# Ledger of designs, part 21: designed miniproteins, single chains, continued (2)

Each design is a single chain, and the fold is of that chain. pLDDT is the mean over its residues in the fold that is shown.

## One batch from the design tools (miniprotein)

Design m4698
Fold by ESMFold2-Fast:
Structure m4698 (fold): chain A 91 residues (1-91)
Amino acid sequence: VVELLEEAIEYIEKGDYTKAGLLLTSAQFALLAEIVDAELAGNEEAARVFREAARLVQEAARYFDKGDNEKAIEKLREAAELARKGEEIMK
C-alpha cells in the first residue's frame, strides 16, 4: 500500500493525472484489503490505523478532484505514514 501511495504522489507531481487517479483507486482497494486482514487477525489497533489511512486517501481524492494537488499530496503523505505504521503493527 505504501508504494502505491508514494507512486500516486509521484504521478500527481509529474502532472499525469490519469495515472494518479488509477493509483489512488488502487490504493483505496489495497487499504480496504489491509483493514479486512487486520480485522480477521483480531488486530483492532492495525484495523483502526488502516481505516484512518483510508480516510486520508479519500480526503486526498477530494482535494485532487478539486485541483488542490498540494493538499492532496499532503494527505497522501500522512496516509503513507499511517499505512507504514499499520504494517509494522501487523508483524
Scores: mean pLDDT 86

Design m4699
Fold by ESMFold2-Fast:
Structure m4699 (fold): chain A 85 residues (1-85)
Amino acid sequence: SMELVEKAKKELDEILENTKKQVDTLKANGESKSTILNVITDGIKEIDKLSEEVESVLSDEGRSLLDPYVGKIYIEFLDLRREVG
C-alpha cells in the first residue's frame, strides 16, 4: 500500500538522521574513527533489515516506489562514511 511505502520512507529517514546525530556526538567527544564507522555500519544494517521486511509484503508497484528511495538513503550513508575518512 502507499501508506506502507510512506511509513517505510519516514522510518528510513529517521534511521539516517539518528545515525548522523550519533556520528556528530561521537566526533564532538573525540571518539575513534573505528567507533564512528561501526555506528554507520549499524545504521546500514538497520536500513537493510527494514527494507527487506517491508519489501516482503509490498506489491511490485510498492517496491518500484520504495527501491529508489532506499538507494538514495544508501548513497547518503556512503557519503557519511567517506566524510569520516
Scores: mean pLDDT 89

Design m4700
Fold by ESMFold2-Fast:
Structure m4700 (fold): chain A 70 residues (1-70)
Amino acid sequence: SEIEKLQAQLAQLRAQMNQLTTEYTQRILELLRQGASLEEIQAVEDQFWAQSQPLAEEMAAIQAQIEQLK
């Protein structure tokens, strides 16, 4: 069904978001261990938000489509 297809796409996007979150967390922990500057930490945070925002928007759009089909 169309709903099942959209749910599968949503699951794939969630997996991508989980990967980004894991990579972000590991990078922040590495920087903290190395005594990195606030500027370096902020740059990693900014990159995470830039990469996660399009995924979050696509997930929201798919969720809205699923709700319209229910």
Scores: mean pLDDT 88

Design m4701
Fold by ESMFold2-Fast:
Structure m4701 (fold): chain A 86 residues (1-86)
Amino acid sequence: SEIEKEIEKIKKEIEELEKEIERIEREIRELRERLEELKKEDTEEAKEEIKKLEREILELEIELGVKLIELGVLKLILKKLEEKLK
């Protein structure tokens, strides 16, 4: 069945995307922990590093947002395809 093949394809895409999301969320957490440690330091070097980390975190949060929207769309498509098999 063409629908069954499409369901398998979408399930694989969802699995791969969920792994990417988990990786990005983990990286954001690690960078946020580093940011909190640097905020305890009263040096110009720490201030410069903080700016770089805040930029990296923002870029990753934007990427995460896009991936979460993609995941939502794929899950909606999957639901519609599975409803056609009932």
Scores: mean pLDDT 88

Design m4702
Fold by ESMFold2-Fast:
Structure m4702 (fold): chain A 104 residues (1-104)
Amino acid sequence: DAAVDLWVAGAEAAGWSAETIAALRELLTRLVERLAGAPTAEASREKAREMLREAARRHPEAPEATTLVMIYTASIAGLSREELERIVGEGLAERIMAAIEAGR
């Protein structure tokens, strides 16, 4: 996936460890595959919710890396601010939306 490769290249340039990059690449690839495999738009959003929680649990020691995965997942899933607030809470939803707009 070209978007995953671009994100990984950015993380490499930022000096992240190869092990962290490999784990995040695998997670992002799985997230993209799950979203693509969803039978309906509602099922896709439900999968995105599950993925966001999984990402937070998998990378507790690297909150910025986890946040980037969540931002990427939310952007692909096309989640609204209201939907994000219901999934991750108001504070984190605002941060994700601001980062998506800044990253473009």
Scores: mean pLDDT 58

Design m4703
Fold by ESMFold2-Fast:
Order: C-alpha cells, then sequence, then structure tokens
Structure m4703 (fold): chain A 92 residues (1-92)
C-alpha cells in the first residue's frame, strides 16, 4: 500500500533528523557512531522515496542538505528551528 510506504518514509526521515540533531551535540566516538547510523537510515529513506516516484539524485541532495542543516542548527543550540524543520519535512 502506498500509504504504508509514505508512513514508513516519514518515520525514516524523522529518525534521520533526530540522528542529525544528536550528531550536532555529540563528540568523539559517539559522533562517529551516530554518523554511521545516519548514513544507513538515509540510504533506506532514499530507496523508499525512489519507490514512491522520487528521483534518486534529487532525493539524496535534499536529505543531505536537510541533515546538514539540522546538525548545524543543533550545534548552534537553535532547538526551535530544528523542531520547525522536522515538522516541515514530515508534512511534505
Amino acid sequence: EREKKEKELARLVEEMLELARKIGVSEGGEREKLKEELERVKEEAIRLAVELGGDEAEVREQLDKLAETVEQLAKEGKVEEVEKLREEALAA
């Protein structure tokens, strides 16, 4: 069911953004482990988005940019902006 795949994609995007937020506030080995987890979740999200009719290159660029933005905002302590981006990403 397309709806089930869309819900799964939303869950993966939310998980990816939470990992990006944690990366922004972490250091050392913990940061490296979180980056590895983010890459795995991102690849699953890209695969599912492509199945839903997305272009792989465009989806990858959008998710990379979104993760980088969330990481930077979290690193700067901009919690409210991180939450807004998460809400906007899940509404798309």
Scores: mean pLDDT 81

Design m4704
Fold by ESMFold2-Fast:
Order: structure tokens, then sequence, then C-alpha cells
Structure m4704 (fold): chain A 60 residues (1-60)
């Protein structure tokens, strides 16, 4: 029960970290305007992963 929730939360956090790293690398090779878009999309996706972690707790 709790173990599965904790494992999924860790997985979501790792995915969020990877999204941020990828966005930063793309931003460095892009125009400032494109960089803003990459960061914006990364923030949205990161928030989605955090919300999924919260919803996961509700299911249990």
Amino acid sequence: HMEEVEEKVKSLNEQADRILKEARERAKKSTPQEALDYYSQAAIERNKLKKEAVELKKKL
C-alpha cells in the first residue's frame, strides 16, 4: 500500500527532474523566445506530475 505510493511518487519526481534538465539544455541552444516556451512547457508538465502524485494518494 504505502510502498507502492512511495515508489510512484519517486518515479514522478525523477521524471520531473529530467524534464527540467532537457528544457534547460534546449534553451541554451535556442533563441530567448523559444527558451521561454521550453521553460513554460516544462513547468506545466512538472506541475502535472506533482498533481498525479497527489491524486495517487487520494486513490489509496
Scores: mean pLDDT 77

Design m4705
Fold by ESMFold2-Fast:
Structure m4705 (fold): chain A 80 residues (1-80)
Amino acid sequence: MSQNEILQKLHDKVLEFFEDESISLEEAIKEVRELAKELSKEDLETVIEDLREKAKLMDEENKKRLEKLAEVIEEVREEK
């Protein structure tokens, strides 16, 4: 799978998490972490910036959830 396809899947998983309330934060973190491990440091930095920009448009509860996903991705980036 290309990096662009993985990047799109990561974006789609984040969106799915906010559209489907049945998806737990734990499951979202697991899936996001697995996809993030396949991406370069540069791609992960871009994703973190995109998620933080989107968080500014969300309500307080969803902003905290989105920032938690960004923290998980940042941890994966630091491990590379």
Scores: mean pLDDT 76

Design m4706
Fold by ESMFold2-Fast:
Formats: sequence, structure tokens, C-alpha cells
Structure m4706 (fold): chain A 73 residues (1-73)
Amino acid sequence: MDENAKLSEGLAEIIRDYRAGKLTPEEAAERVKKLMEEEGFTVDKAIAPREVTTTVDGKEVTSYAGLGSGKKK
């Protein structure tokens, strides 16, 4: 099915462990980055997606953006 399904499941597990106190913010962020990389967010390199770091609940999370024309109206 979609790669999104695998990513969602992996993210839910990482968040669950983080919420349970089994992962530090740094470990959680690293796991998310690795999961996104392995689940195919780098498969289509024709466009060369942009890497963006954002803060989620006081933690830094790296994601890939620029795969769409998104603009405020």
C-alpha cells in the first residue's frame, strides 16, 4: 500500500515510546529522521526535496518539504 501507512505506524511507535519516557527528545528526533529516510521520502530524487527542521512540543524534528506549491491565501 502507500508508504504513508508504514511511516504512520513507525511514527506512532516512536511517539508512544517517547511518551512512555523510553526515548529522549534527541533519540525520538533521530528515529523519526531515520524512519522518513528509510520509508522512501528520498526515493524520488528527481526534484531533490528540501530538508526542513521544525519544533514539535519543544523537540526538533527534521522533515522534507518543497514537494508542492503551498502558500497562504
Scores: mean pLDDT 58

Design m4707
Fold by ESMFold2-Fast:
Structure m4707 (fold): chain A 78 residues (1-78)
Amino acid sequence: SAAEIAKLREQLRKEIELAKKYIKSDIKKAEEYIEKAKEYLKKLITLDGDPVTVTSLAIEIAGVQFEIDLQKREEKLK
């Protein structure tokens, strides 16, 4: 239903926001939140969500994952 899709989008955006927040303070928590966001995205795709919104959210998740990976790489190079 539209209400279920809206709630799922809200949860997904919340997990992305938390992942972004923790990149600077706790990289492991950032990873946990981005993994939850990926799980919500998989459910959203299955529920026939708006393809524009789904694509936008997938790109945002990929961007946050890339930031996490870069931060981890910088820590390893020190």
Scores: mean pLDDT 83

Design m4708
Fold by ESMFold2-Fast:
Structure m4708 (fold): chain A 92 residues (1-92)
Amino acid sequence: SHVEQAQTYRAEAEKALEEMRKLADEAYKINPEVGKKVRDLVERAERAFESAKAEADASTDPQQQTDLYRSALEAVRKALEEVKKLIEEAKK
């Protein structure tokens, strides 16, 4: 169902954000400058997710809720990959 898909996308996005927060802590231990860049990416991803969540929660349309959370998940996953890349480059 659309409701189950929306909740799945939301849960996956929340898990990805939690991973990004843990990686920000790791990045600070490697290089404080990289840590600041990672934290900025995390904060932007969190704000974008909260905005999408507010729009989804205000909607009475299950399809719109699913589309909003799917887009939010895609954006968070893209940010997570960028965070992972920055950390790998910092370890060189």
Scores: mean pLDDT 86

Design m4709
Fold by ESMFold2-Fast:
Structure m4709 (fold): chain A 108 residues (1-108)
Amino acid sequence: GTMTAEKSSYKVGERVVARLTTSGPIPPTTGLQVYVDGKRVGSSGEDLSNRAPDLIQGTVGIRRLSDTEALLILDVKKAKKGKHQIQFRAVFSDGSTVTSEPVTLTAE
């Protein structure tokens, strides 16, 4: 599988989107994790402010497009001032994982 973000850099208030593509059907139990500066801050359907409110506030969701494609959507409302590296990880029921390249989020 492949995980690719639509852009390499974002500002707070922009929608961060990554696309997961797999060769076989994406299991319904596939976990989605979000990492900020190497720290796991949330999972799909979770409000990020519950885990790391001083670092990042927002939501992470998954939208399935087909049996083999899904969009991973991070909606950031606030973040600690500075530049942050964000990565998405999909964890499959067989234990395999797919991780995106880092994208940069800038908070002024």
Scores: mean pLDDT 76

Design m4710
Fold by ESMFold2-Fast:
Structure m4710 (fold): chain A 89 residues (1-89)
Amino acid sequence: SAFLDAAAALAALLYAERAGVAVAPEREAALRARAAAALARSAAPEETIRRIAELAAEGMVAAAAGDEEKARELGEETERLVREAEEAA
């Protein structure tokens, strides 16, 4: 799914930025290219994809910090938005 590909690539980039994880320049460029290509092919609005990616990244940060409850809540919200966007597209 182009929608899920775009959201996943953007979430990975946002997670690395927010968690302070060093990403190899070649890997970052590949993720940015993947996100751009998937966004161009997606029927879902870019704003929706970005919102989902932001929630997913926040959930990953919470999980890495050991905040299991916040990670679960953000995961549930992310899944809900993904389902709604897939049903609308």
Scores: mean pLDDT 80

Design m4711
Fold by ESMFold2-Fast:
Structure m4711 (fold): chain A 93 residues (1-93)
Amino acid sequence: SMAKEEEEKKIREELEKLSAEMKAEIAKNPEKEEELKAKYTLEAAIRLAEREGKLEELLEELEKAAEELKKEGKEKLAKIFEEYAEKVREIIE
């Protein structure tokens, strides 16, 4: 119970830091809002998936999303999803 509460506090603090960093970066680069939101959302998703043992499911979702973004011509977003899919593979291996 104590270890679980400490883990819960750590993930919450990490997500709060990511949210603050995202807002600061968007303020500096408002033209990159979509890309920045994607990066910070994926960082949060990896932390949550690792905690919940759902990294393999997340990997499949990221690979599918990257393929769909490429088909839509959203090359920059597709690259971000591909980079985060690779990060998930490194954690699983």
Scores: mean pLDDT 83

Design m4712
Fold by ESMFold2-Fast:
Structure m4712 (fold): chain A 61 residues (1-61)
Amino acid sequence: GNEIEEINREIGRKLAAMGSAYHAVVIEKLSREEAIRRAVEASGASRELAEKFVDNFYKSR
């Protein structure tokens, strides 16, 4: 149904933001601001969501 398509799009954006944030923070060791920028640009997710993922990975690295 259309609901599943919407959920899949939202999950896709969230996973893309999480993956981009992980790569930027843990693998590339970029600054917080650069990692947030990359996550937003790669996923189309909100800055608020990108900041949450970046901050979580930054604290865990």
Scores: mean pLDDT 80

Design m4713
Fold by ESMFold2-Fast:
Structure m4713 (fold): chain A 78 residues (1-78)
Amino acid sequence: SEIEELLKELLEVVEAAPGVPEELKREFARTVEDFLAGKASWEELGRVADRVLRRLDAASADRAFELLARLQELLKKE
């Protein structure tokens, strides 16, 4: 699905980011998996994503914001 593809790209951006602590990378990946399994809300995913975004460089943050905005649009339509 488009949601899964966008989340996979977001995970790749986060995994490649040297400024994000490994514990936060693991927490984010787990929250994405839980969200896809219906175990975590968009709000919970957004809270962890916000913490990750604060650790990204400007270019990576801009890309992550674009992916999150597209995800939010898709979720609003469903």
Scores: mean pLDDT 84

Design m4714
Fold by ESMFold2-Fast:
Structure m4714 (fold): chain A 98 residues (1-98)
Amino acid sequence: DKALELARRAALRAAAMLVQKALHEREGRVVPALDREEARRAAEELGLEEALRLIEAAERRDLEEQLRLLAELDPEKRSPEEVRETLLREQDAELLEE
């Protein structure tokens, strides 16, 4: 449950970032925040398949697909298991600081 919720938030954030980058590069628009439905509509209009796959995986609560897509987008080239471990570790650190 915890890993799935963290992966869902990360996947939706990654999708929003892909949409924000495309809007800036193609339309010169700087959009500081996008909700899920705004990100989906923009991704569909711009043909951003990767962003759409992230949103769809998050909606289906498909943990393995979310981790796989996040790993593909990871600049550190971590595996899906390493991404999962990173999300859990980061949440534990936040709980200790709150």
Scores: mean pLDDT 75

Design m4715
Fold by ESMFold2-Fast:
Structure m4715 (fold): chain A 74 residues (1-74)
Amino acid sequence: IKLPSYETIYNFLKSIYESSLARTGDKAKAIEVVEVAVKYLKEEAKKLLSEEDYQKFEERLEKAFKDIKEEAEK
């Protein structure tokens, strides 16, 4: 199993954020949708990946989510 890169994860979460923002008109609600997606991805990854691969994936996912939140606060 190959892990997605930070860029792949960031672009995926960014697409969810942008779609949700377009639908809701509310940055806070759009971030809530991204947060739900992040939780879902963690749960699925934990089932599918080894402990080592999960840790790497979680680090990339958390960084991408943090970067999306920081951008949304502007």
Scores: mean pLDDT 85

Design m4716
Fold by ESMFold2-Fast:
Parts: structure tokens; sequence; C-alpha cells
Structure m4716 (fold): chain A 96 residues (1-96)
């Protein structure tokens, strides 16, 4: 589904940002990848990027329902990330 694709894209950009952070590379590129991850998280939640940024800034004007939708989408990204790490761990064990 479109929501599942947006969650996968959010994870892809988050992993790219994590790789840049671990390598100590350009902080501007890191921020750009994080912004794209948040954009896809917003798409998965069915809200604007401005709404997601408002939540991160603890803006009380953000509707509780929109906060819940973003939290649910973030949980789905975290679950998918856990499954991906398990697959990489299995590959490393099989190559040992």
Amino acid sequence: SAKEEAIRKALEYLEEADALAKAGKNPEEFLEKMREALRYLAEAAGVSLGTVLGILRSDPAVAPENRRRVAEAAVEVAKLRGEELDEESRKLIEEA
C-alpha cells in the first residue's frame, strides 16, 4: 500500500542518515536525509511535514489525533527497522 511504501522510504532515509552520522560526515547532508525521513513519516501518517515538525518542537497547537497518527507511523518504522537488523544479523552469521 502507499502507506507501507512511505514507511519503507522513511526507514531508507533514516538508515542513510544513521550511516552518515556513524561516518562523521557532512552534517548538512545528514540533516537533509533526516528531513526526507520526516517527510515520508508525515506521508505515512497522512499529515503535513509542518505537523511533524510541530510535534518535534512540542507545539501545543498540534491536534492530539495528528500526534497519535505520527506516533503510530513512527512505531511501524521502528518495527520494520528491527526486522531489517535481524536479517542483516542472520546474513553475518551465515557468512561466518
Scores: mean pLDDT 80

Design m4717
Fold by ESMFold2-Fast:
Structure m4717 (fold): chain A 106 residues (1-106)
Amino acid sequence: RLPDEDEELEKLKELLHSKLGVPKEKLEKVENLDELIELLEELGAPQVTIDSVRVQKVVREIGKYLAEGNIKKALELKEKVIGEKVKEDDTAFDVAERYLQRNGAV
């Protein structure tokens, strides 16, 4: 089962603050993963970091569609993310695969 979005967001904020030095004041204004992606782009964070957060968001959307019984849409999103990451960056693909395996999100 996927972790709660608020818990995942808080853990990701702590990681970004501790590893990348993102100011707590700016992170405090972030309420969801979309706003976090916007903040990282504004701060000029590395593409790999931004892509990792985008993958987290897509994995949550996949989990939501699976919970709603919309398996087709969940699979389409999974294929799109995997295809794009393999084309762009193997590291982002590895992050996505580890997240899916660890959380059972298909």
Scores: mean pLDDT 64

Design m4718
Fold by ESMFold2-Fast:
Structure m4718 (fold): chain A 78 residues (1-78)
Amino acid sequence: VLSAAQRAARQQQIAWESRIGVLRISFAVAKRSNDREGLERTLQRARALLEQLRAEGADPSLIAEADELIAELERELA
């Protein structure tokens, strides 16, 4: 049994996980298409999401996932 607060926290977690998933799909598509502008836009969006996750005190696992995605994007753009 989950409290109302625990249920709300779980819904927020799912929403953030979904946003990271969308960014991963955008990265895969841009990489496949050799779309440097798409990679750069995805990197900017990933950095904005990471800042939001940190500001809102998100789960450390989500922060780590966003940080890892940013590192992968930076490596692809190098």
Scores: mean pLDDT 83

Design m4719
Fold by ESMFold2-Fast:
Order: C-alpha cells, then structure tokens, then sequence
Structure m4719 (fold): chain A 93 residues (1-93)
C-alpha cells in the first residue's frame, strides 16, 4: 500500500537518514508500486543523485513525453513528502 511507503519514509526521516537517500528509496518503492518502467525510475533516481534533473528529463522528453512527466512527478512526490515531514517535525518540537 502507498500508505506503508509514506510511513517508512517518515521512520527513516525521524531516524536521521540522509534526505537524498530517503528520496531515492521513496522513488524506487513508488515506481515498483505503480509498476513504472525501469528507465523512468532510474531517470528520477539519477536526477536526485546528481541534481541534474532538468538535463535528464530533457533527454528523456526527446524519446517519450510520458516517461519524462512520470519521472518528474516521481521525484516531485518524494521532495514534497520530505517537505511535509520537515513541517511535521518542526511542529512537534
């Protein structure tokens, strides 16, 4: 379930794991749950690891607009969830 993925990401964040590693974990697991093509998942992972998402998605866009959009959404969801977790943590302190 998607809820289990969000809960696991929260546990890792509270444990003090690196945010980039949590984003990569989230992207890989969400990609598996949604049964997305490996090239889409790996593009999102590479964007997170290198910080070069614009260049990676531009190249992917030349082959498939759908794959580029899906990879960008996947990375964006991971970033948004970590943003939510930061707000929750601040409000509990």
Amino acid sequence: MISELFEEAERRFEAGEDEREIRVFFVRRLGEILELPERVVEAAVRAIETGRGAEIYEELLKESARDALEAGVLEGLALMWLGVLRVIRKNKE
Scores: mean pLDDT 82

Design m4720
Fold by ESMFold2-Fast:
Parts: sequence; structure tokens; C-alpha cells
Structure m4720 (fold): chain A 110 residues (1-110)
Amino acid sequence: SEELDKIVEETRRRLKEIVERAKKAIAEAAANVDLAKAEAIAQKAIDEIFEVRDEAIKKVEELLKQGKVSKEQAEQAKKEITDLMFQSIYEIQQALIEAQQQIRKAQQQA
């Protein structure tokens, strides 16, 4: 379905933008030895990722209710959207772990 493909691709684009901005902001917080800021940025990004996923799932469910897509096509799109969500969360969590390690090293050298 072209409409489902557009929802998945828009979701991928939005998630990538959130992840890239959050990774940059987390790295900047780590350079400033600000653990609380790095953690707050990560949490906000994860919350935004969940919102993007929920909006995308609603759009898929609307297409299904309108009879524009099959149940199988809707389930596949929802799976792809959820997989993109988990991949995005994983990348944020890895960036936060790296930031936490950098901050600990900086504090030990002070």
C-alpha cells in the first residue's frame, strides 16, 4: 500500500531526526560534564519517540477502518513502526551510556 509506505517512511524520517538531535545534545551535555542534562535529554527523546509511534499506529488503524488496507498489511506496517521505535530507543540509550562513561572519566581526572 502506497499510503502505508508513506506512513512508515514519514515515521522513519521523524524518528531519525529525534535520534540525531538527541545524540548531539547528549554529547554536548557530556562535554560539559552535565549528567542530569544528558539524562533529561534522553528521557525527552524517548517520550517523543513513543508519541511518533502512537501517531503512526493511529494512522495505520484509520486506513484499516476505512477498508483501504488489509489486516495483514496493517499488522506488518505496525510491526515495522514498532521495530523502528525500539531501534530509536536503543540508539538513545547507547548514546546515554557513552555520555555517562565520558562524564565519570572527566570527574575522576578532576
Scores: mean pLDDT 91

Design m4721
Fold by ESMFold2-Fast:
Structure m4721 (fold): chain A 64 residues (1-64)
Amino acid sequence: SADAQAERAVALLREAGFTKDELRLSVAIGTGKAESEFSNLSLEELEQLFKEAVKAGRFAVAGV
């Protein structure tokens, strides 16, 4: 399911040791918005936005 894919994607970022800044950049790329729009968000809020972007197919790459 899309929810399971989003949860797995967040788990992989945690395992990779992604910083809050790296997660913010990922959310900016996935949403098509500037990083500055996310500058005041918590790690948990950024993870939620990342899950929403994954569920919306914004990180879909051929062969991944």
Scores: mean pLDDT 75

Design m4722
Fold by ESMFold2-Fast:
Structure m4722 (fold): chain A 91 residues (1-91)
Amino acid sequence: MTVVIIFEHEGGGASGEFSAPTLEEGYEEARRRIRELLREMGWEIRAERVHRFPASMPEEELEREIEELGREAAEREKTEGGVIVAVAREV
């Protein structure tokens, strides 16, 4: 599975794509790596969400959903500080 994580923070945003055998493994590994990076920068994650999409979803629709979640994360960052949004696609 491919897991896309979008993170927004006052000092900037970050995103990454991670592949793993399961959603849970991919999410935990990606979250761990992002938390380690943010810790080195002195930043803290204050909120996180995971969204799942079926493999049957068209690529164009998935891209629109990811863009929408990125905008939502940016708006939430303004009030919550640090937000992670994770998107998973079944393969």
Scores: mean pLDDT 60

Design m4723
Fold by ESMFold2-Fast:
Structure m4723 (fold): chain A 56 residues (1-56)
Amino acid sequence: MEAELEEGRRTVAELKAQGVTVTLPIATDAPEEVKEQARRLAELLGVELVEGPAAS
């Protein structure tokens, strides 16, 4: 997971350098524990957490 996290962070940084906005979507009705984990992941990757329905 740490190696994947570092790879993800690098990818996010490159996308931001290209002017791409990166967000992490989470369902509004997801359990609080899942939302907390998503918040931590978003913070570690440097992306914005967005609550809403699934994109499909």
Scores: mean pLDDT 72

Design m4724
Fold by ESMFold2-Fast:
Structure m4724 (fold): chain A 91 residues (1-91)
Amino acid sequence: MTSMSVTSASPAVVTDTGVFEGEVAAARIEWFESPDKLLSQADFANSSSATSTVTLSGNETRTIIAQVTAQLLSGEVVKLPTKSITATGLP
């Protein structure tokens, strides 16, 4: 499960939270700017949830994409559906 939110702040902050049911060995949250520019990557170990933020600056409207990947204890890698959000950076 994944949820996204945008804070009303300067600069604008986009938050993605991945929640995992059961037991996972590792999780990763990656942020991309459309179409495929990697902005940031965060790794988590032995987690039932993971939260990552990306801060946007400037005054342009941008499409930001979050990808959550979890590695199960079995070694299987599961990718959650990609989430996208449109946010305007602040000065």
Scores: mean pLDDT 66

Design m4725
Fold by ESMFold2-Fast:
Structure m4725 (fold): chain A 74 residues (1-74)
Amino acid sequence: PLPPKVELSPEEQAVVDAFLRELILALERAAAEGWSREELHAELRRIGDRTLAQLSPRYQPAFRAAVERALAQV
């Protein structure tokens, strides 16, 4: 298998890193506060939408697809 050939700028990488950090915090908060699956999914989508707004338009469809795949596993 070949690695993906897309290289992110440092600024774009920081946006992705912030997104992953917020996902982890949302999962921890959901567990601590007893969120429903629906509440967790809504928060994860909100975080994903915010990240999409900070990414270059050409990467937004792929990122959106990745978020939906992640939500399917939660």
Scores: mean pLDDT 73

Design m4726
Fold by ESMFold2-Fast:
Structure m4726 (fold): chain A 73 residues (1-73)
Amino acid sequence: SMTPSLEFWERAAVVIARTTVDRLAGRASLEEIRAAARAALATFVRDQAVPAEWWPRLEARLDEAVRRYWAAQ
């Protein structure tokens, strides 16, 4: 099996962002949704043993995705 690439992890971050916005839209502020998405990403990174060096890129991708999905609702 191939080792997951950064692109694979970035796609996972986008899914976390979309799911978090979908679940909390209309129930929480953008800042609360961002905090929840970041917490979910932190749990995912820990549980999947994602290299810690990827965190800044994954967090940036997550934040961009949260803002994009928030603006699109």
Scores: mean pLDDT 83

Design m4727
Fold by ESMFold2-Fast:
Structure m4727 (fold): chain A 92 residues (1-92)
Amino acid sequence: AAATAARLAQIDALLAAGKISEADAQKAKDAVLQGIDGTRMAELDPEQREQAIALGVAESLVAMEKALDELIEIHKNKKYDELLERMERLKA
């Protein structure tokens, strides 16, 4: 949520600075809001991928994918490890 809000603000700043078109800004915002990961990045056509790279969206998508993978792994490990530890304590 916080990273998404910061990225949307960055896209708005690029638009205000005249560095990107309004259409490119909208595409970048849509990509951020969809929570596109590395797999979905591969689904973009070559033009959309080139635009995403130019806007720095590709770097943000890679960072979001890594953050999502880390969150999934933490929740998975914490959930299973806490469940296993709780089960072992109940068996003692």
Scores: mean pLDDT 59

Design m4728
Fold by ESMFold2-Fast:
Structure m4728 (fold): chain A 63 residues (1-63)
Amino acid sequence: ATMEQALALKKEGDELFKLGKYLEAADAYEQAALIFQSLGLHSEALDASVKAGIALIKAAVNK
């Protein structure tokens, strides 16, 4: 996995979140977080994980 791939997944998550596709956004953010973590980018991984959590909460309350 590469940093470019992680950034692309984070961008995809942002776009999906804007469209109200919260479950899909959460999946994209979680994939980005795993790649950032594998690269030792712990702060970026934490940010992506938090965004995934917010997306999951949004999915639950908008059901």
Scores: mean pLDDT 84

Design m4729
Fold by ESMFold2-Fast:
Structure m4729 (fold): chain A 61 residues (1-61)
Amino acid sequence: MKEFDLKPEESVYEIIEVEVDGKKVFEVKKLYESENSYNKAAASLNEEEVDEIIEKIKELE
């Protein structure tokens, strides 16, 4: 992995997909703040998955 300068004002989220009772659930861990990390996740996911991640991010706030 390449070394990059991290900006403290940007959030980096670790998004973990887990299965609970046969249902897909996302766990979101906030490491560093970065708008780019969220946008990357949103681009690769369905609308329902994006909504769940947004809700998890709000819970971390």
Scores: mean pLDDT 53

Design m4730
Fold by ESMFold2-Fast:
Structure m4730 (fold): chain A 86 residues (1-86)
Amino acid sequence: SEVDKELDQLREEAINLAKERGASDSDIEAIQSVFDAIRELIRKYPELRDEALEVARQFLEDLKTKSIDEVVAEAQRRLRELRARA
């Protein structure tokens, strides 16, 4: 689907950017876990699709200027809030 394609592209860009910045294997695993959580949220709650995609888009944008730890923590917080509203 177009959603899966966009999510895969954002994930690939985020991982590549993190690697360019010297991310550890555990950092890459954390990024992958966030994108897996976004995909699972969209699968279980299709009505949250646009909001979950916005988390992915903001993740990549924030990763350009913020630390990996900060970006991962913020994404995890936003995903918890979305799940609580479902």
Scores: mean pLDDT 88

Design m4731
Fold by ESMFold2-Fast:
Structure m4731 (fold): chain A 60 residues (1-60)
Amino acid sequence: AKSIEQLKAELSDILQAVGVNTADREKLLASKDKDYLQSVIQELKSLHLEDARVRALELL
């Protein structure tokens, strides 16, 4: 299983790629829940770029 640090790094890379700003990335990365982080990563990876961006902003 991936560590919290690895999950946060992967999610940060995805959020940067889909164009989420730094402040909103920090809010999403504030979670300490590995299951939540992993589910968000899997969901965003399953979506096309524009849909992934919209979904990430909905999680705020």
Scores: mean pLDDT 79

Design m4732
Fold by ESMFold2-Fast:
Structure m4732 (fold): chain A 94 residues (1-94)
Amino acid sequence: MEAEKLAEEIVEKLEKKDPEFAAFPEEEKEKILELLKELIPKYLSGELSPEEVKEELIKAGLSEEAAELAVEMIETSAERGVKELEAAVKKVMK
């Protein structure tokens, strides 16, 4: 998955699940989107831990709950890729 698409999906999910984020000015939402585009590749490369990603999002103005949701979505997306590969291997190796 491209980091840009995942960042956009996270922002959309935050707008639906977090009323405080939904009320942010467009400039602040764009700032969070751009920050996610930078953080996701660094997380996937192992440069940043989940805790460091969460701290950066909180520093950018997200609530703790919104930052936790964003980190969970990044982790779930990475794990889904691994699980899909495992399912494909099981179908061939059964």
Scores: mean pLDDT 75

